Designed miniproteins, single chains, continued (2). Designs and how they scored, part 67

Each design is a single chain, and the fold is of that chain. pLDDT is the mean over its residues in the fold that is shown.

## One batch from the design tools (miniprotein)

Design m6460
Fold by ESMFold2-Fast:
Structure m6460 (fold): chain A 78 residues (1-78)
Amino acid sequence: MAKKLLEDIKKLLEEAGFSPETAEFVAEVAAVGLMQGKSVDEVAELIIQAAKWMGESISRETAKELAEKIEELYKKAV
């Protein structure tokens, strides 16, 4: 996966209020999901679960908005 794509996703998640450590983990999980052909809704679920694993909480609405933005970044990178 392109290193710049992960950096752009991490910045997006940090802007949304995640800690740098959570943003890095969530970015990796979301990027892998997109590489596997998962939908925006499936990536939103991955964001929610990854955030919970790191001790953070996020609404489904916010997770879906982030998943849509992450998908847009992915489409521009590949």
Scores: mean pLDDT 82

Design m6461
Fold by ESMFold2-Fast:
Structure m6461 (fold): chain A 74 residues (1-74)
Amino acid sequence: SVEEETAAVLAELETASEAERVALLYRWLQWMQTQSEEDQKAALRRLLQAADRDPVLAAALERAMTLHNEEVRA
């Protein structure tokens, strides 16, 4: 489920290196494109809540989103 995948990514991010976090978030964003709009909104809210408490996670998320947006626009 989207909830299980989002929880799994958040758990992996706690033990991941900086480079691994960007890669994990990028893959998660790619996977999210295949999900329903409601599931995407719920998962993004959960991830943004985690990033609000963790500036390192917030920076990794910003970088992953930039890479994802560049790929979509290209």
Scores: mean pLDDT 76

Design m6462
Fold by ESMFold2-Fast:
Structure m6462 (fold): chain A 73 residues (1-73)
Amino acid sequence: SVSQYVADELILIGAELSIRLLEEGSSLGVEDVRIELATLDALLAELPPDHPLRPEFEALRARLEAALAAAEA
């Protein structure tokens, strides 16, 4: 459905903005990245294994984890 793809796209955009805020040293970015990780985990749990956007979400999740780990080091 169109609305599901729009929601997926907004998640990708939101996560990218959260990563950029975190990389710029914003404390708001840490909480935003944690929220985005939880959202992506929930989305990936419901997503079919053959979904065309699955590799993009998995790559984004890895980027969010790496950004959070670097900020907490």
Scores: mean pLDDT 71

Design m6463
Fold by ESMFold2-Fast:
Structure m6463 (fold): chain A 68 residues (1-68)
Amino acid sequence: MEITDAEIKYALGLIYLGIAKIDEERGDFQGAAESYEKALQLFKEAGASPEDIAEVERRLKEAREKAK
């Protein structure tokens, strides 16, 4: 079974999503925003569900607001 680029991007998106959540819990909202942005891009490239994309976009907006 050949692992597709989309599958790799989805897995990387999940990793960045996890990193962003940890950064957010630790109060590193700038780091969280950067990781959420990477996760969002990877999920879009992987063809992730609209629901998954919307959740990451919502968290990214919140992290950016708190990073100010």
Scores: mean pLDDT 83

Design m6464
Fold by ESMFold2-Fast:
Structure m6464 (fold): chain A 71 residues (1-71)
Amino acid sequence: DEERRRLAEAVARYRARLKQLHAQMTANPADQMPALSQQFAADTTPEEVRALRADSLAAEQGIDPLEVLRR
């Protein structure tokens, strides 16, 4: 299922970048945190936001993430 694969890839990309941001913020001085957060937000795609929202709502409601995306 191509749609399920794309959803999983978008979620995985976002989570990987979030993990990198978290590691950078932990390793760097607090004064760099706003710049790191702004860069993360700028690099976040609408596709990733939609995929994350679908994944989160599906987990919360116990339904298929693709069902959330179709509505």
Scores: mean pLDDT 71

Design m6465
Fold by ESMFold2-Fast:
Structure m6465 (fold): chain A 60 residues (1-60)
Amino acid sequence: MFVGFAEVDGTLAVAVLVGDVIVTAAVGDGSEETKRRAREEAIRVALLEKMKAELEEKKK
C-alpha cells in the first residue's frame, strides 16, 4: 500500500507529497544533516505536544 508507506515512516506526509503531484523520497538529497536534524526535532516536538494534549484530557 503506497499511502501506508508515508504513515508507517511517521514523518510528515507533506515531506513526501510536495506540489500535489510531486513525490519525493525524503526531505533532502545529499548532505543535509542539518536540515534533517531540524525536521526531525520539529516532528518530535509536534508529536510530544499532541501526546501531552491527549494525555492531559485523558488524565484529567
Scores: mean pLDDT 51

Design m6466
Fold by ESMFold2-Fast:
Structure m6466 (fold): chain A 84 residues (1-84)
Amino acid sequence: MKPKLIGIAPDTFLLEVDPEKREEIAERLEKEFGFVVTPHPLLPENTLLVHDKSIDPNETDFDKILEKGNELREKIAKELGAEI
């Protein structure tokens, strides 16, 4: 199954993956993209919570945050072959 990317905030998204590929995808996101991948106890085992720590949480220009978040999600979806 193709991974499915669900944006929840400009700096945060959920990634639905095959459970058997979860470790490989999480390692790739952390090593290649520098993301923080968190297993959340309320999320299914096939779902990763992914946070882009490069987006400044104190940035108040919402248009800039949104543009950077969209660019990042499109890049990750393309690199992983994920559906948005």
Scores: mean pLDDT 70

Design m6467
Fold by ESMFold2-Fast:
Structure m6467 (fold): chain A 56 residues (1-56)
Amino acid sequence: GKYRAVAPVPQTSEEELALREGDVVELLEEVDEHWWLVRKDGREGRVPKSYVERLE
């Protein structure tokens, strides 16, 4: 399934992925209860799961 950013996500470290509101990402891995590893346009990084909503 795909997910959409509900708010801008800043990149504060190299392991994080910056997103704009409305950006669509693919979930790769649930790293922990707060952070997901996602992919957008060939880029991968961690985002807070509370900042994304499910798209199908």
Scores: mean pLDDT 81

Design m6468
Fold by ESMFold2-Fast:
Structure m6468 (fold): chain A 86 residues (1-86)
Amino acid sequence: MKIARLLVEAVDSETARLTQVTPVPGVPAEETVPLSMTVGELVERYSRYGKVVAVYANGKEVDGSQTLGELLLELGPRVELELVLE
């Protein structure tokens, strides 16, 4: 089992910044994405590194259909995601 961590930060009303806390080959160290992006779409970036089997935010499992905007609304302007890979 491997864990990849990334930080999601609100940038403006439409976009978030993703920053890798744990560097993962093939995934950008930093990128800007729309707040409408789902957690499921985000984890597709990791498909070449490993199979993402679960995503956690603040110790709670996150549904793949949830948007980054919804996560930031619930958990604040900065959220660390933990991606569990097999």
Scores: mean pLDDT 80

Design m6469
Fold by ESMFold2-Fast:
Structure m6469 (fold): chain A 79 residues (1-79)
Amino acid sequence: SMSEKVSRLIGLVLSAVGALLEKNYEEAAKDFEALRTLLEQYGFSPEAIEAAKKAADAAKEGNFDEALRYIVETLRLAS
């Protein structure tokens, strides 16, 4: 159901944000890549998918502020 899909997406977002707060950028990047893949599988907009990819890329660079900015953008575009 759509509710189950949303629950999975929120779970990945919470995991990624938790990892960022712990400065575990490797885990945050993996969670954001998983989120990007799931958004693509669920047929979300290309803009939402790209925002999630940018969040993953920012996490790989250790850029906390940009990773948070792009995850917020992902949630805005996926809504």
Scores: mean pLDDT 86

Design m6470
Fold by ESMFold2-Fast:
Structure m6470 (fold): chain A 57 residues (1-57)
Amino acid sequence: SNVRAAEEEVKRMEKEGAPLKLIAFAYRVTAEAARAAGDEELAEELKKKAEELEKKA
């Protein structure tokens, strides 16, 4: 699915050392896509990851 592909892309960005703010933003975008697809559990998990990264940025 598009959401799974987006999540894999964000994980690759993390491994390649992308800036923390960019990774947090990417998680927020992926969370929104998950919610639009009806996966509210995944959306909340990804949103929490974004919020945690934003606290560290």
Scores: mean pLDDT 81

Design m6471
Fold by ESMFold2-Fast:
Structure m6471 (fold): chain A 58 residues (1-58)
Amino acid sequence: AAALRARVRAAADADGYLDAGEAVRLLLEAGIPEEEAERFVLEHGGRVSADELFEFAQ
């Protein structure tokens, strides 16, 4: 969790959001399958908050 939190923090913009590509990449690194990562990002309109990403990745 700590390592993922550091990577998400580094990738997030000033508002605490990640673009679609960054969110998918971090979810894949966390062990989430690509199809699930892409669906999650799509459900969030292609822009995901750091907090939403952490909750999903768990």
Scores: mean pLDDT 76

Design m6472
Fold by ESMFold2-Fast:
Parts: C-alpha cells; sequence; structure tokens
Structure m6472 (fold): chain A 56 residues (1-56)
C-alpha cells in the first residue's frame, strides 16, 4: 500500500507539470489501473484520478 501511495504522489506531481491533455491522460490511466487493482489500491487510484481531473 505505501508503494502505491508514493507512486501516486509522483504521478500527480508529474501531472501538475503537464498540459491539460497530459492531465486528462493521467486521470484516464489511473481510472483504468483502478479497474484492475485490489479494492484498497482501487480507492487510492480513484482518488488520484479525481485529483488529476480537478487540475484541468
Amino acid sequence: MEKVKKTMEKVLELARKSSDDGKRSVALALRNAAQMSSPEEQEILLKAAEEAEKLV
């Protein structure tokens, strides 16, 4: 779980530096990853996707 949270922090930092299209792509990728993840990881990924979507 800690590794996933750290990875999401890095991903969101990169998303903030990206174009609006880049931010949308990150959000979509995180939502797709959530579909294939455990329930605990799914919650983390979906929250990260929501944060990325709000950056647009």
Scores: mean pLDDT 77

Design m6473
Fold by ESMFold2-Fast:
Structure m6473 (fold): chain A 63 residues (1-63)
Amino acid sequence: DVALLLEVARQSLQLSEEEFEELVRLIREGRYDEAVELLMRRLQISREEAERMLRGLAAVLDL
């Protein structure tokens, strides 16, 4: 269930609903660098960790 996977991903990332929607929009638009920057700013993680998270999320969501 994609909706359940989206909710679990949002909760695991500790993002607001609006921040998660922005993240998904950036991925759909192919704006991966901006998606990585968003994850780095909000989660205070390294670029490498943000890129790994983004790849995993995109694969699960088939984006």
Scores: mean pLDDT 75

Design m6474
Fold by ESMFold2-Fast:
Structure m6474 (fold): chain A 69 residues (1-69)
Amino acid sequence: MKEEEAKKIKEEGEQTVLSLNSLAEYLRELGEQSTPEERERLLQLADDALQAAQKAKEETEAKVKKLES
């Protein structure tokens, strides 16, 4: 039971990290095609997404470790 929960948490965490990394990449590409003002905002959001991805990865590993006793 907890093993299945740990697997689900890992999969959800990996999906969150992938989604945030993809969002950051998409925002950077949009920034390159945008006005300078929009580019600054989009790059800031991309950096926020990358930081969130790193935190999600670390929190996922911590939660899995806690569930695995």
Scores: mean pLDDT 81

Design m6475
Fold by ESMFold2-Fast:
Structure m6475 (fold): chain A 83 residues (1-83)
Amino acid sequence: SLEEFNRLLEELQRVLDQAFQMVLDGGPVRDAMDLVGKALGLSQSTRDRMTAQVESAGGDRALVFHQLALQAAREWIQKLLEA
């Protein structure tokens, strides 16, 4: 239903906001990525790869995390709409 879909989007937004804040506060990238990745159903290997990419970005880690998290969320929404 539309109500169930909206509830899922609200929960996803909450998770994304929490994960972004975690990275901005200098917290562990792996923890933030696991939070987002588990919510989106991403495999551990995908989360590990994304974490390594963010950590390799140095001073741009928050920007790279934001870009990867939004891309994963967009792909997740597309899969829900295709089902």
Scores: mean pLDDT 85

Design m6476
Fold by ESMFold2-Fast:
Structure m6476 (fold): chain A 62 residues (1-62)
Amino acid sequence: MEVSVDVQFAKTLSYLINEEGLSREEALEKIARVFGLSVKTVEEMVKRARKQAEEDGKTDLL
C-alpha cells in the first residue's frame, strides 16, 4: 500500500498548525492551493494516512 503523498500531506498539515498557527481548515486550504487539489481531496488523503498509521501502530504521523 503506497501512502507517501498522504503521509507528506499529514506532516505538512501538522507543520502549518504548529509553526504557522493555522486552524485545521486553513491548513487544508493552503495544502490544496499549493498542490492544486480540492480541500476534500487533501482531507481524504490525510484521513487515509491516519487510518494507515493506526493499522500499522505508527502514531508518529498523527
Scores: mean pLDDT 73

Design m6477
Fold by ESMFold2-Fast:
Structure m6477 (fold): chain A 66 residues (1-66)
Amino acid sequence: SIEELEEEIRKLLREAGLSDEEIERILKLVRNGHGDLAAGLLATRLDEETLARVAKAMRELSEALS
């Protein structure tokens, strides 16, 4: 579900050290069709493995919102 995908993204980003405000900004970008921009912003903040997991979840969320 959309809610489960959003919670997975929140959990991954929280474990990576992002603030709740940063996480909500990323989710807002994904909800508005800017998932690629969100991934770009995270590329400098996350390790490659975590970035890949978050990018996958964000893509699945974008598809669920379409």
Scores: mean pLDDT 85

Design m6478
Fold by ESMFold2-Fast:
Structure m6478 (fold): chain A 61 residues (1-61)
Amino acid sequence: MVGKLARAVKDFEAKSPNELSLKKGDIVRVLLEVGDHYAVVENLKTGERGIVPKSVLEIIE
């Protein structure tokens, strides 16, 4: 997944300062995988970075 573009398949609300909120349809770049369940991403619209569950992402690249 690292370096790939992904789309948020649903809204995600951040629960901590290290997490990033996403809206369904947001395009992100995967910067780092964190275990089996999480990734650090950059939102290409806002430039914001943070941790999101892999379950809310669909790879498009």
Scores: mean pLDDT 83

Design m6479
Fold by ESMFold2-Fast:
Formats: sequence, C-alpha cells, structure tokens
Structure m6479 (fold): chain A 74 residues (1-74)
Amino acid sequence: SLEEQIKKLEAVLEKYPDSPYAAELYNSLGRKYMEMEKYEKAIEAYQQSLELDPDNEEAKKNLEEAKAKLEEKK
C-alpha cells in the first residue's frame, strides 16, 4: 500500500538523514504524500530533499506543484 511505502521510506531516512542518498528518498516521500493529497507533508519532504541537494530540478518543480495544490485546497 501507499502507507507501507511511506513507512519504508521514513525508516530508511531515519538511518541516513543527512546524505545525497537521503535527498532522493525525501523527494520520493514527497511524491507519495502528493498521491495522498497530504500537501503540507509533501512540501516538508521536498524542502528536506532540496536542503540536501539544492540543484535537484525535479524536487524544485515538485515543491512548486505541492504549494500550488495546498493553495487550491484553502
């Protein structure tokens, strides 16, 4: 399930929080939260990804999309 995928990603991130490997996992976590329509959590995950890897254009685009979706729900 999507919830199981999120739990697996969070478990790996707990072990490797501050690496470029973790950046890709945070980006994936953000995408899973987007599928759940949990836009605030998606924003947090994408921001963590970009703090570790500031040049990740996919994460930048995904962050902008998540912010737009959150605004639409307000």
Scores: mean pLDDT 83

Design m6480
Fold by ESMFold2-Fast:
Structure m6480 (fold): chain A 55 residues (1-55)
Amino acid sequence: VEELIKKAEEADKAGNWKEAARYYTEAHRQAVDEGNAELAREFAKKAYEALKKYL
């Protein structure tokens, strides 16, 4: 999960919002699989924010 978060943050800083949203979405899926509802919610919000920048 941490590696996906780092890649998402780097993509967001570089203006690659589509890739940032993709990495945050994958991090959300892993957090759900790990049973961490709080992290899953946080990553879902970050993915949505990245998509808003992309759109």
Scores: mean pLDDT 78

Design m6481
Fold by ESMFold2-Fast:
Structure m6481 (fold): chain A 62 residues (1-62)
Amino acid sequence: SDFEVREAVRRVGVELYGLAVEWDLIIDEGKSEEEARKEAEKIKKELEEELERRIREERERL
């Protein structure tokens, strides 16, 4: 269904955003790979929690 496709695309979007944040922290802010990864993981987790919340809300309306 369109909902399942959008859900999958949003999950991929969160993963790509996490990689972009990790890249920015290393290249622009000069953080180590380990520190950048940990910080990006925290941001990614927050986005994943928000995404799951929104998915649950959308499912209630279907």
Scores: mean pLDDT 80

Design m6482
Fold by ESMFold2-Fast:
Structure m6482 (fold): chain A 93 residues (1-93)
Amino acid sequence: MAIIEAAAAAGEAAGRAAGRALGDAIVELVRAQVSGSERLRAFREFVAKVLREARGGSLEPPKSLDELTEMIVAVEAARGRAAGEAAGLAAAA
């Protein structure tokens, strides 16, 4: 039990860190590549669409780059926790 919960918690923490790094990288790419608000909006709509299709996430598009980053962090944290739980179960068996 302790091994499973520890692995789940570690996976969640790793997922949050990976999601934050990915979100930060996307923000920097947007700053480098997008010169207007129309392009930024179109880019956010595109990313939200990809996240909905690929990860079964919310149908609501992110309203800001911060919200987009938090969506990515939440998805990666959930993935990390699930992977950690699976690894912990395998180790406990």
Scores: mean pLDDT 70

Design m6483
Fold by ESMFold2-Fast:
Structure m6483 (fold): chain A 73 residues (1-73)
Amino acid sequence: MKKKEEAIKLAEAGRTFARQLGRDEVAELLSKAIEALKNGDYETAIEYLRKAQELEPGNETIRKALELVEELK
């Protein structure tokens, strides 16, 4: 699977989980990261993923998505 596609799937999974828990700010940041990824704007995607990670430092799904996107630069 392409790293971009895997990063998008991880961000979508993280967004779904955030929405289920009522973590609206995290869900919004992940939505913006997903849009940036789909547009090939990896720098913007990294910025939003880092902001989401700051809100949830222990979230492995966000961490893995961020690592994959950083490899795409």
Scores: mean pLDDT 83

Design m6484
Fold by ESMFold2-Fast:
Structure m6484 (fold): chain A 71 residues (1-71)
Amino acid sequence: SAREHFDEGVRAAGAGDFETAVAHFERALALDPDFAAAYQALAEVLERMGRHEEAARYRARAAEIVAKQRA
């Protein structure tokens, strides 16, 4: 499930395995494209990897989803 991939991504990120974390978060988003927390977590991991432009795009997408869900 999207949640299981999200949890595995969080675990990998906590272990410093950022590439594995990215893969799990991308899989979570493939299963649930409105999973704002997964976009936020992916952006944070990408920032830690120095992938700043990608991180900014995913942060913006998370903000859009949160705004839509609160409207």
Scores: mean pLDDT 85

Design m6485
Fold by ESMFold2-Fast:
Structure m6485 (fold): chain A 97 residues (1-97)
Amino acid sequence: AQAVADAVAGLRGTGDEIAELIAKYDPEAAKKVRELTDKMAAALQAGDFETARKYFSELAKVVDEVEIEDPEDRQKLANLTVAAGLQLVAAEVAAWL
């Protein structure tokens, strides 16, 4: 379904933005975010929404553990993490249409 493919592409884009933002603070956390984004995308493409939600929870935890001193970057990271969660929900909804 095109709608699921579009939602997965959006999630990958948001995951890349999160990883790029945190890479300047914690390169290992950025690598984990990229790995978790790939796992979430694969789970969504397989229709495994339970596994996708599990990987999102792990991604959100990795993000929360990164120490960021810049308030603007912290706010942007929080917004991107919320966007990723909404894209996950959108992919699940699209699969039922």
Scores: mean pLDDT 84

Design m6486
Fold by ESMFold2-Fast:
Structure m6486 (fold): chain A 78 residues (1-78)
Amino acid sequence: AAEAARATELWASLSPEARAKLRASLIAAANSLPDPSKALPPEILARAAEVAAETIADEEVRAKIVELLRARAAAEEA
């Protein structure tokens, strides 16, 4: 889907530090559910976006990561 392609492009544009923050946000969201080994449901991706919005101090990096996670959540729902 176009949303998945956009998410990949956003990921590629991120710095290593931004990618590390995105990974940490996904891990934190996954730890809130009983089975993190399954494919990430849209609820987990939405929670990861919320965590990223709260933890990332840089406004531009935060906006890009939140947008990427929301785009991925939309792709998983489709």
Scores: mean pLDDT 64

Design m6487
Fold by ESMFold2-Fast:
Structure m6487 (fold): chain A 62 residues (1-62)
Amino acid sequence: GPLPSDEEVEFLRELARRYGAPLAAGQVTGAQVAKEASDYLMEKYGLEKKKIDGQTVLVKKK
């Protein structure tokens, strides 16, 4: 897919910075943080998750 924009990279960095300490303290789960990041990217690029050859990949939404 296309390279992330500076805005998208900054968003992911802010998620990592914001949730790093709460994640270590058990206040949020890594799955919740990963889902927020994944949902943002899927919405931005119009992508969805699909299993191909046993691997979960991002593909263009139809």
Scores: mean pLDDT 64

Design m6488
Fold by ESMFold2-Fast:
Structure m6488 (fold): chain A 58 residues (1-58)
Amino acid sequence: MPSAEELLRRGRELKEKGMRMLRENPSQAPQAIGTVLRGIGLRFDAALMTGDMSLLSE
């Protein structure tokens, strides 16, 4: 199983990628939003594994 650190790192990477996509090309907003949401989902997984809800604060 991935570590909480790995999930948090991947979550941040996806959020940054999604936000960058949204800023660079607004026509890709659905894809960018989906990417951000996936990043948030990985942080939820990390929070559930560790019980540390601060991992959701971005």
Scores: mean pLDDT 74

Design m6489
Fold by ESMFold2-Fast:
Structure m6489 (fold): chain A 60 residues (1-60)
Amino acid sequence: DKLEQVRLLAVNLRKITKDEKFADAISEAADGLSAEEALEKVIETAKKLGVSEEEIKKAL
């Protein structure tokens, strides 16, 4: 379930940002972590890359 959220978040952020490289960087942040930690890391990385909390919530 959490792993599916990470996958969907990455896909949705790619659609919202229209920047595949940006979304790929977010996905890479999740590769080495547990599903829950990966979700947290993806959210933090998205914020660092300029995605607002509203956009992240919409992508979830």
Scores: mean pLDDT 67

Design m6490
Fold by ESMFold2-Fast:
Structure m6490 (fold): chain A 93 residues (1-93)
Amino acid sequence: MKEFEEALEELREVAREAEEVALRAQRVTHEKGGVLAELTLEVSEYAARLKNYAAAIEKGKATEEEIEEARKEAEEAREVVERARKEVEEAEE
C-alpha cells in the first residue's frame, strides 16, 4: 500500500535531481565549450525515462512488476546523477 506512494515519490525525486544536474551541466557546457555535452544528454535521458515511469504509475497503467523495474531504474539513475553532480562541481571550479 505505502510501497506504491513511496515508489512514485522516489521516481519523482530522482527525476527532479537528474533535471537539476542536467541544467547545471548544460550551463557549464555553454560556458566552457562543450565539456559536459555527453553527460548532459545522459542525465536528461534518465530524467525523461523516470518521468515516463512516474506518469504510468500515477495513471494506474503500471503493473507491480513494472513498478519494481521502475525502482531499479531509479537506483541506477541515482548512481549516474551522483557521478554527474561530481563532474559538474569539478567543472564549476
Scores: mean pLDDT 78

Design m6491
Fold by ESMFold2-Fast:
Structure m6491 (fold): chain A 58 residues (1-58)
Amino acid sequence: SLVEEAAKAFRAGDLRTAAELANEALRKDPNNSAARALAHEVRREAERRGDEETAALA
């Protein structure tokens, strides 16, 4: 699933891919709480690292 692939990207430190996949999951199902929670975690981690582009995506 897109959520599982997003979680793998997040664990690998690929925040941009994680944000893109989590957002695609939310685009297909806006009520997907797992994808929403993952998008929030990606955004916070991107903000912590100073990755403003990825934070804006998530």
Scores: mean pLDDT 84

Design m6492
Fold by ESMFold2-Fast:
Structure m6492 (fold): chain A 70 residues (1-70)
Amino acid sequence: SKEELEKRLEELEREAVRLYLEGRISDAQMAEIGALLKEARRLLEEENDLEGAEKLIDQAESKIRELKAA
């Protein structure tokens, strides 16, 4: 649902900021994740494209997961 995607988006935004403030991800990595999340929010809020938003949310989540494993 749109509400579930909005919740996932907010949780990923908070996690990315936390990792950045802890020095666990670089400025470049934060910018890349931020761009994915910003585009996902646009698709969700402006285009009502839930499928497109979910794809970008999944990509951001995968990238955060990969960076946490490094």
Scores: mean pLDDT 85

Design m6493
Fold by ESMFold2-Fast:
Structure m6493 (fold): chain A 52 residues (1-52)
Amino acid sequence: MREEAERLVREALLAQTDPGKSARDVLEEILKGKSPELREEALRIWRERTGL
C-alpha cells in the first residue's frame, strides 16, 4: 500500500514538469478508480512531500 502510494505521488510530481498540468491534478487523475485506502495514503504522502 504505502510503496504503491509513494510511486503514485512520485509519478504525479514528475508530471508537474508538463506545461499546463499541475502535479495535484495528475495525482487526482491517477487516483481515480483506486481503492479508498490507496487514495488516502497517497494524499497523506502528497501533503507530507509538498507541505500543504
Scores: mean pLDDT 71

Design m6494
Fold by ESMFold2-Fast:
Structure m6494 (fold): chain A 92 residues (1-92)
Amino acid sequence: SAAALALAEQIIDHGKKHGAKVTVETEGDTATITLSGLSPTSATGLALMAIGAELDGVPVEVKIEGDTVTITLRGLDEAEQERLKRLAEEAQ
């Protein structure tokens, strides 16, 4: 999904700008983005972005655990998944 890819790119960019450690894992058509080392404000901002996208029909789920935000996106093809992995590597 182009919308899911666009959301994932925004999330990775936001995490990078706020000093988060970003990792991306893929399984089937699902990508899991984990951002750690976030302030409570930055974690809340990412969660609100994901919730807004879900309300617009993007297949996204968000989980917050302390300083870690986990975002799961579905309906991604192999090229979209590889792009997200590259963006996460560039964020390190």
Scores: mean pLDDT 79

Design m6495
Fold by ESMFold2-Fast:
Structure m6495 (fold): chain A 64 residues (1-64)
Amino acid sequence: SRDDLARELRKVIDDAEALKAAGVPNEEILKKVEERLKEISERYGLPEGSRENFLRGIKDRLER
């Protein structure tokens, strides 16, 4: 469902921020985010462009 998708995507953001706070390198965090987004995209049928835009947003947040 749409609510399930939103919850999954929010968890990706929350997990990425937790890993950054724990001192995990941005490269490793982005690798985990990319793997998770691939699974979510396959499950919910997200367009490739949407996945790429979300990944860029996470990368930008991590570089702040």
Scores: mean pLDDT 81

Design m6496
Fold by ESMFold2-Fast:
Structure m6496 (fold): chain A 67 residues (1-67)
Amino acid sequence: MKISDEEIDLAIADIYRGLAKVFEKQGKYEEALKLYKESLDLMRKAGAPEDYIKEVEEDIKKLEEKV
């Protein structure tokens, strides 16, 4: 079984997004924003679905208002 680089990137993107939500709930908006941006970059490189990308972009925009 060979896992593609794209599948690995998407898995890492999900981890970054999960961590970003944890930091956001703790009020660590700068750290959360960094993790959301890392997730978004990986999602774009891996060709993630547009709806999933838009959801992360909305999370970033919402956080930028608090930073």
Scores: mean pLDDT 79

Design m6497
Fold by ESMFold2-Fast:
Structure m6497 (fold): chain A 56 residues (1-56)
Amino acid sequence: MISTRPMIYWSDDEMISHAQTTQSNVVSVLDSQGDQQGAQDVRDSVTSGINDIQSR
């Protein structure tokens, strides 16, 4: 995983908060560049990760 080191010290709530912030920022950039497929892939990936954390 690309960000294993910073996330290893975070609570589930902190990980979810960071994932939501990262999703919002990345999706906004991709949408502004017209990459709707990339934006959707990011949304789906982050939503899946959050669901996995919340369903534990």
Scores: mean pLDDT 73

Design m6498
Fold by ESMFold2-Fast:
Structure m6498 (fold): chain A 73 residues (1-73)
Amino acid sequence: MSKDDVLNSIKFTIEMGKKAGKEEYGKKKADEANEYLKKGDLEKAFNIIDEASSYLAPFLPRSEIIELGQRYH
């Protein structure tokens, strides 16, 4: 996983949070991931975003998740 992959995943998570009605949660997790990204800890940044996306996914139709994934690929 590259830094650009993590940055795109952060953007994806922020947009998921907005669409799920969990904007504050999405932003908080994005900020946490960005702090680890600044430290060069790509694994921790990815894990934070992966957990956030897993938490947010049940609040969204699968079609919206797929659309967002295409936009931030």
Scores: mean pLDDT 78

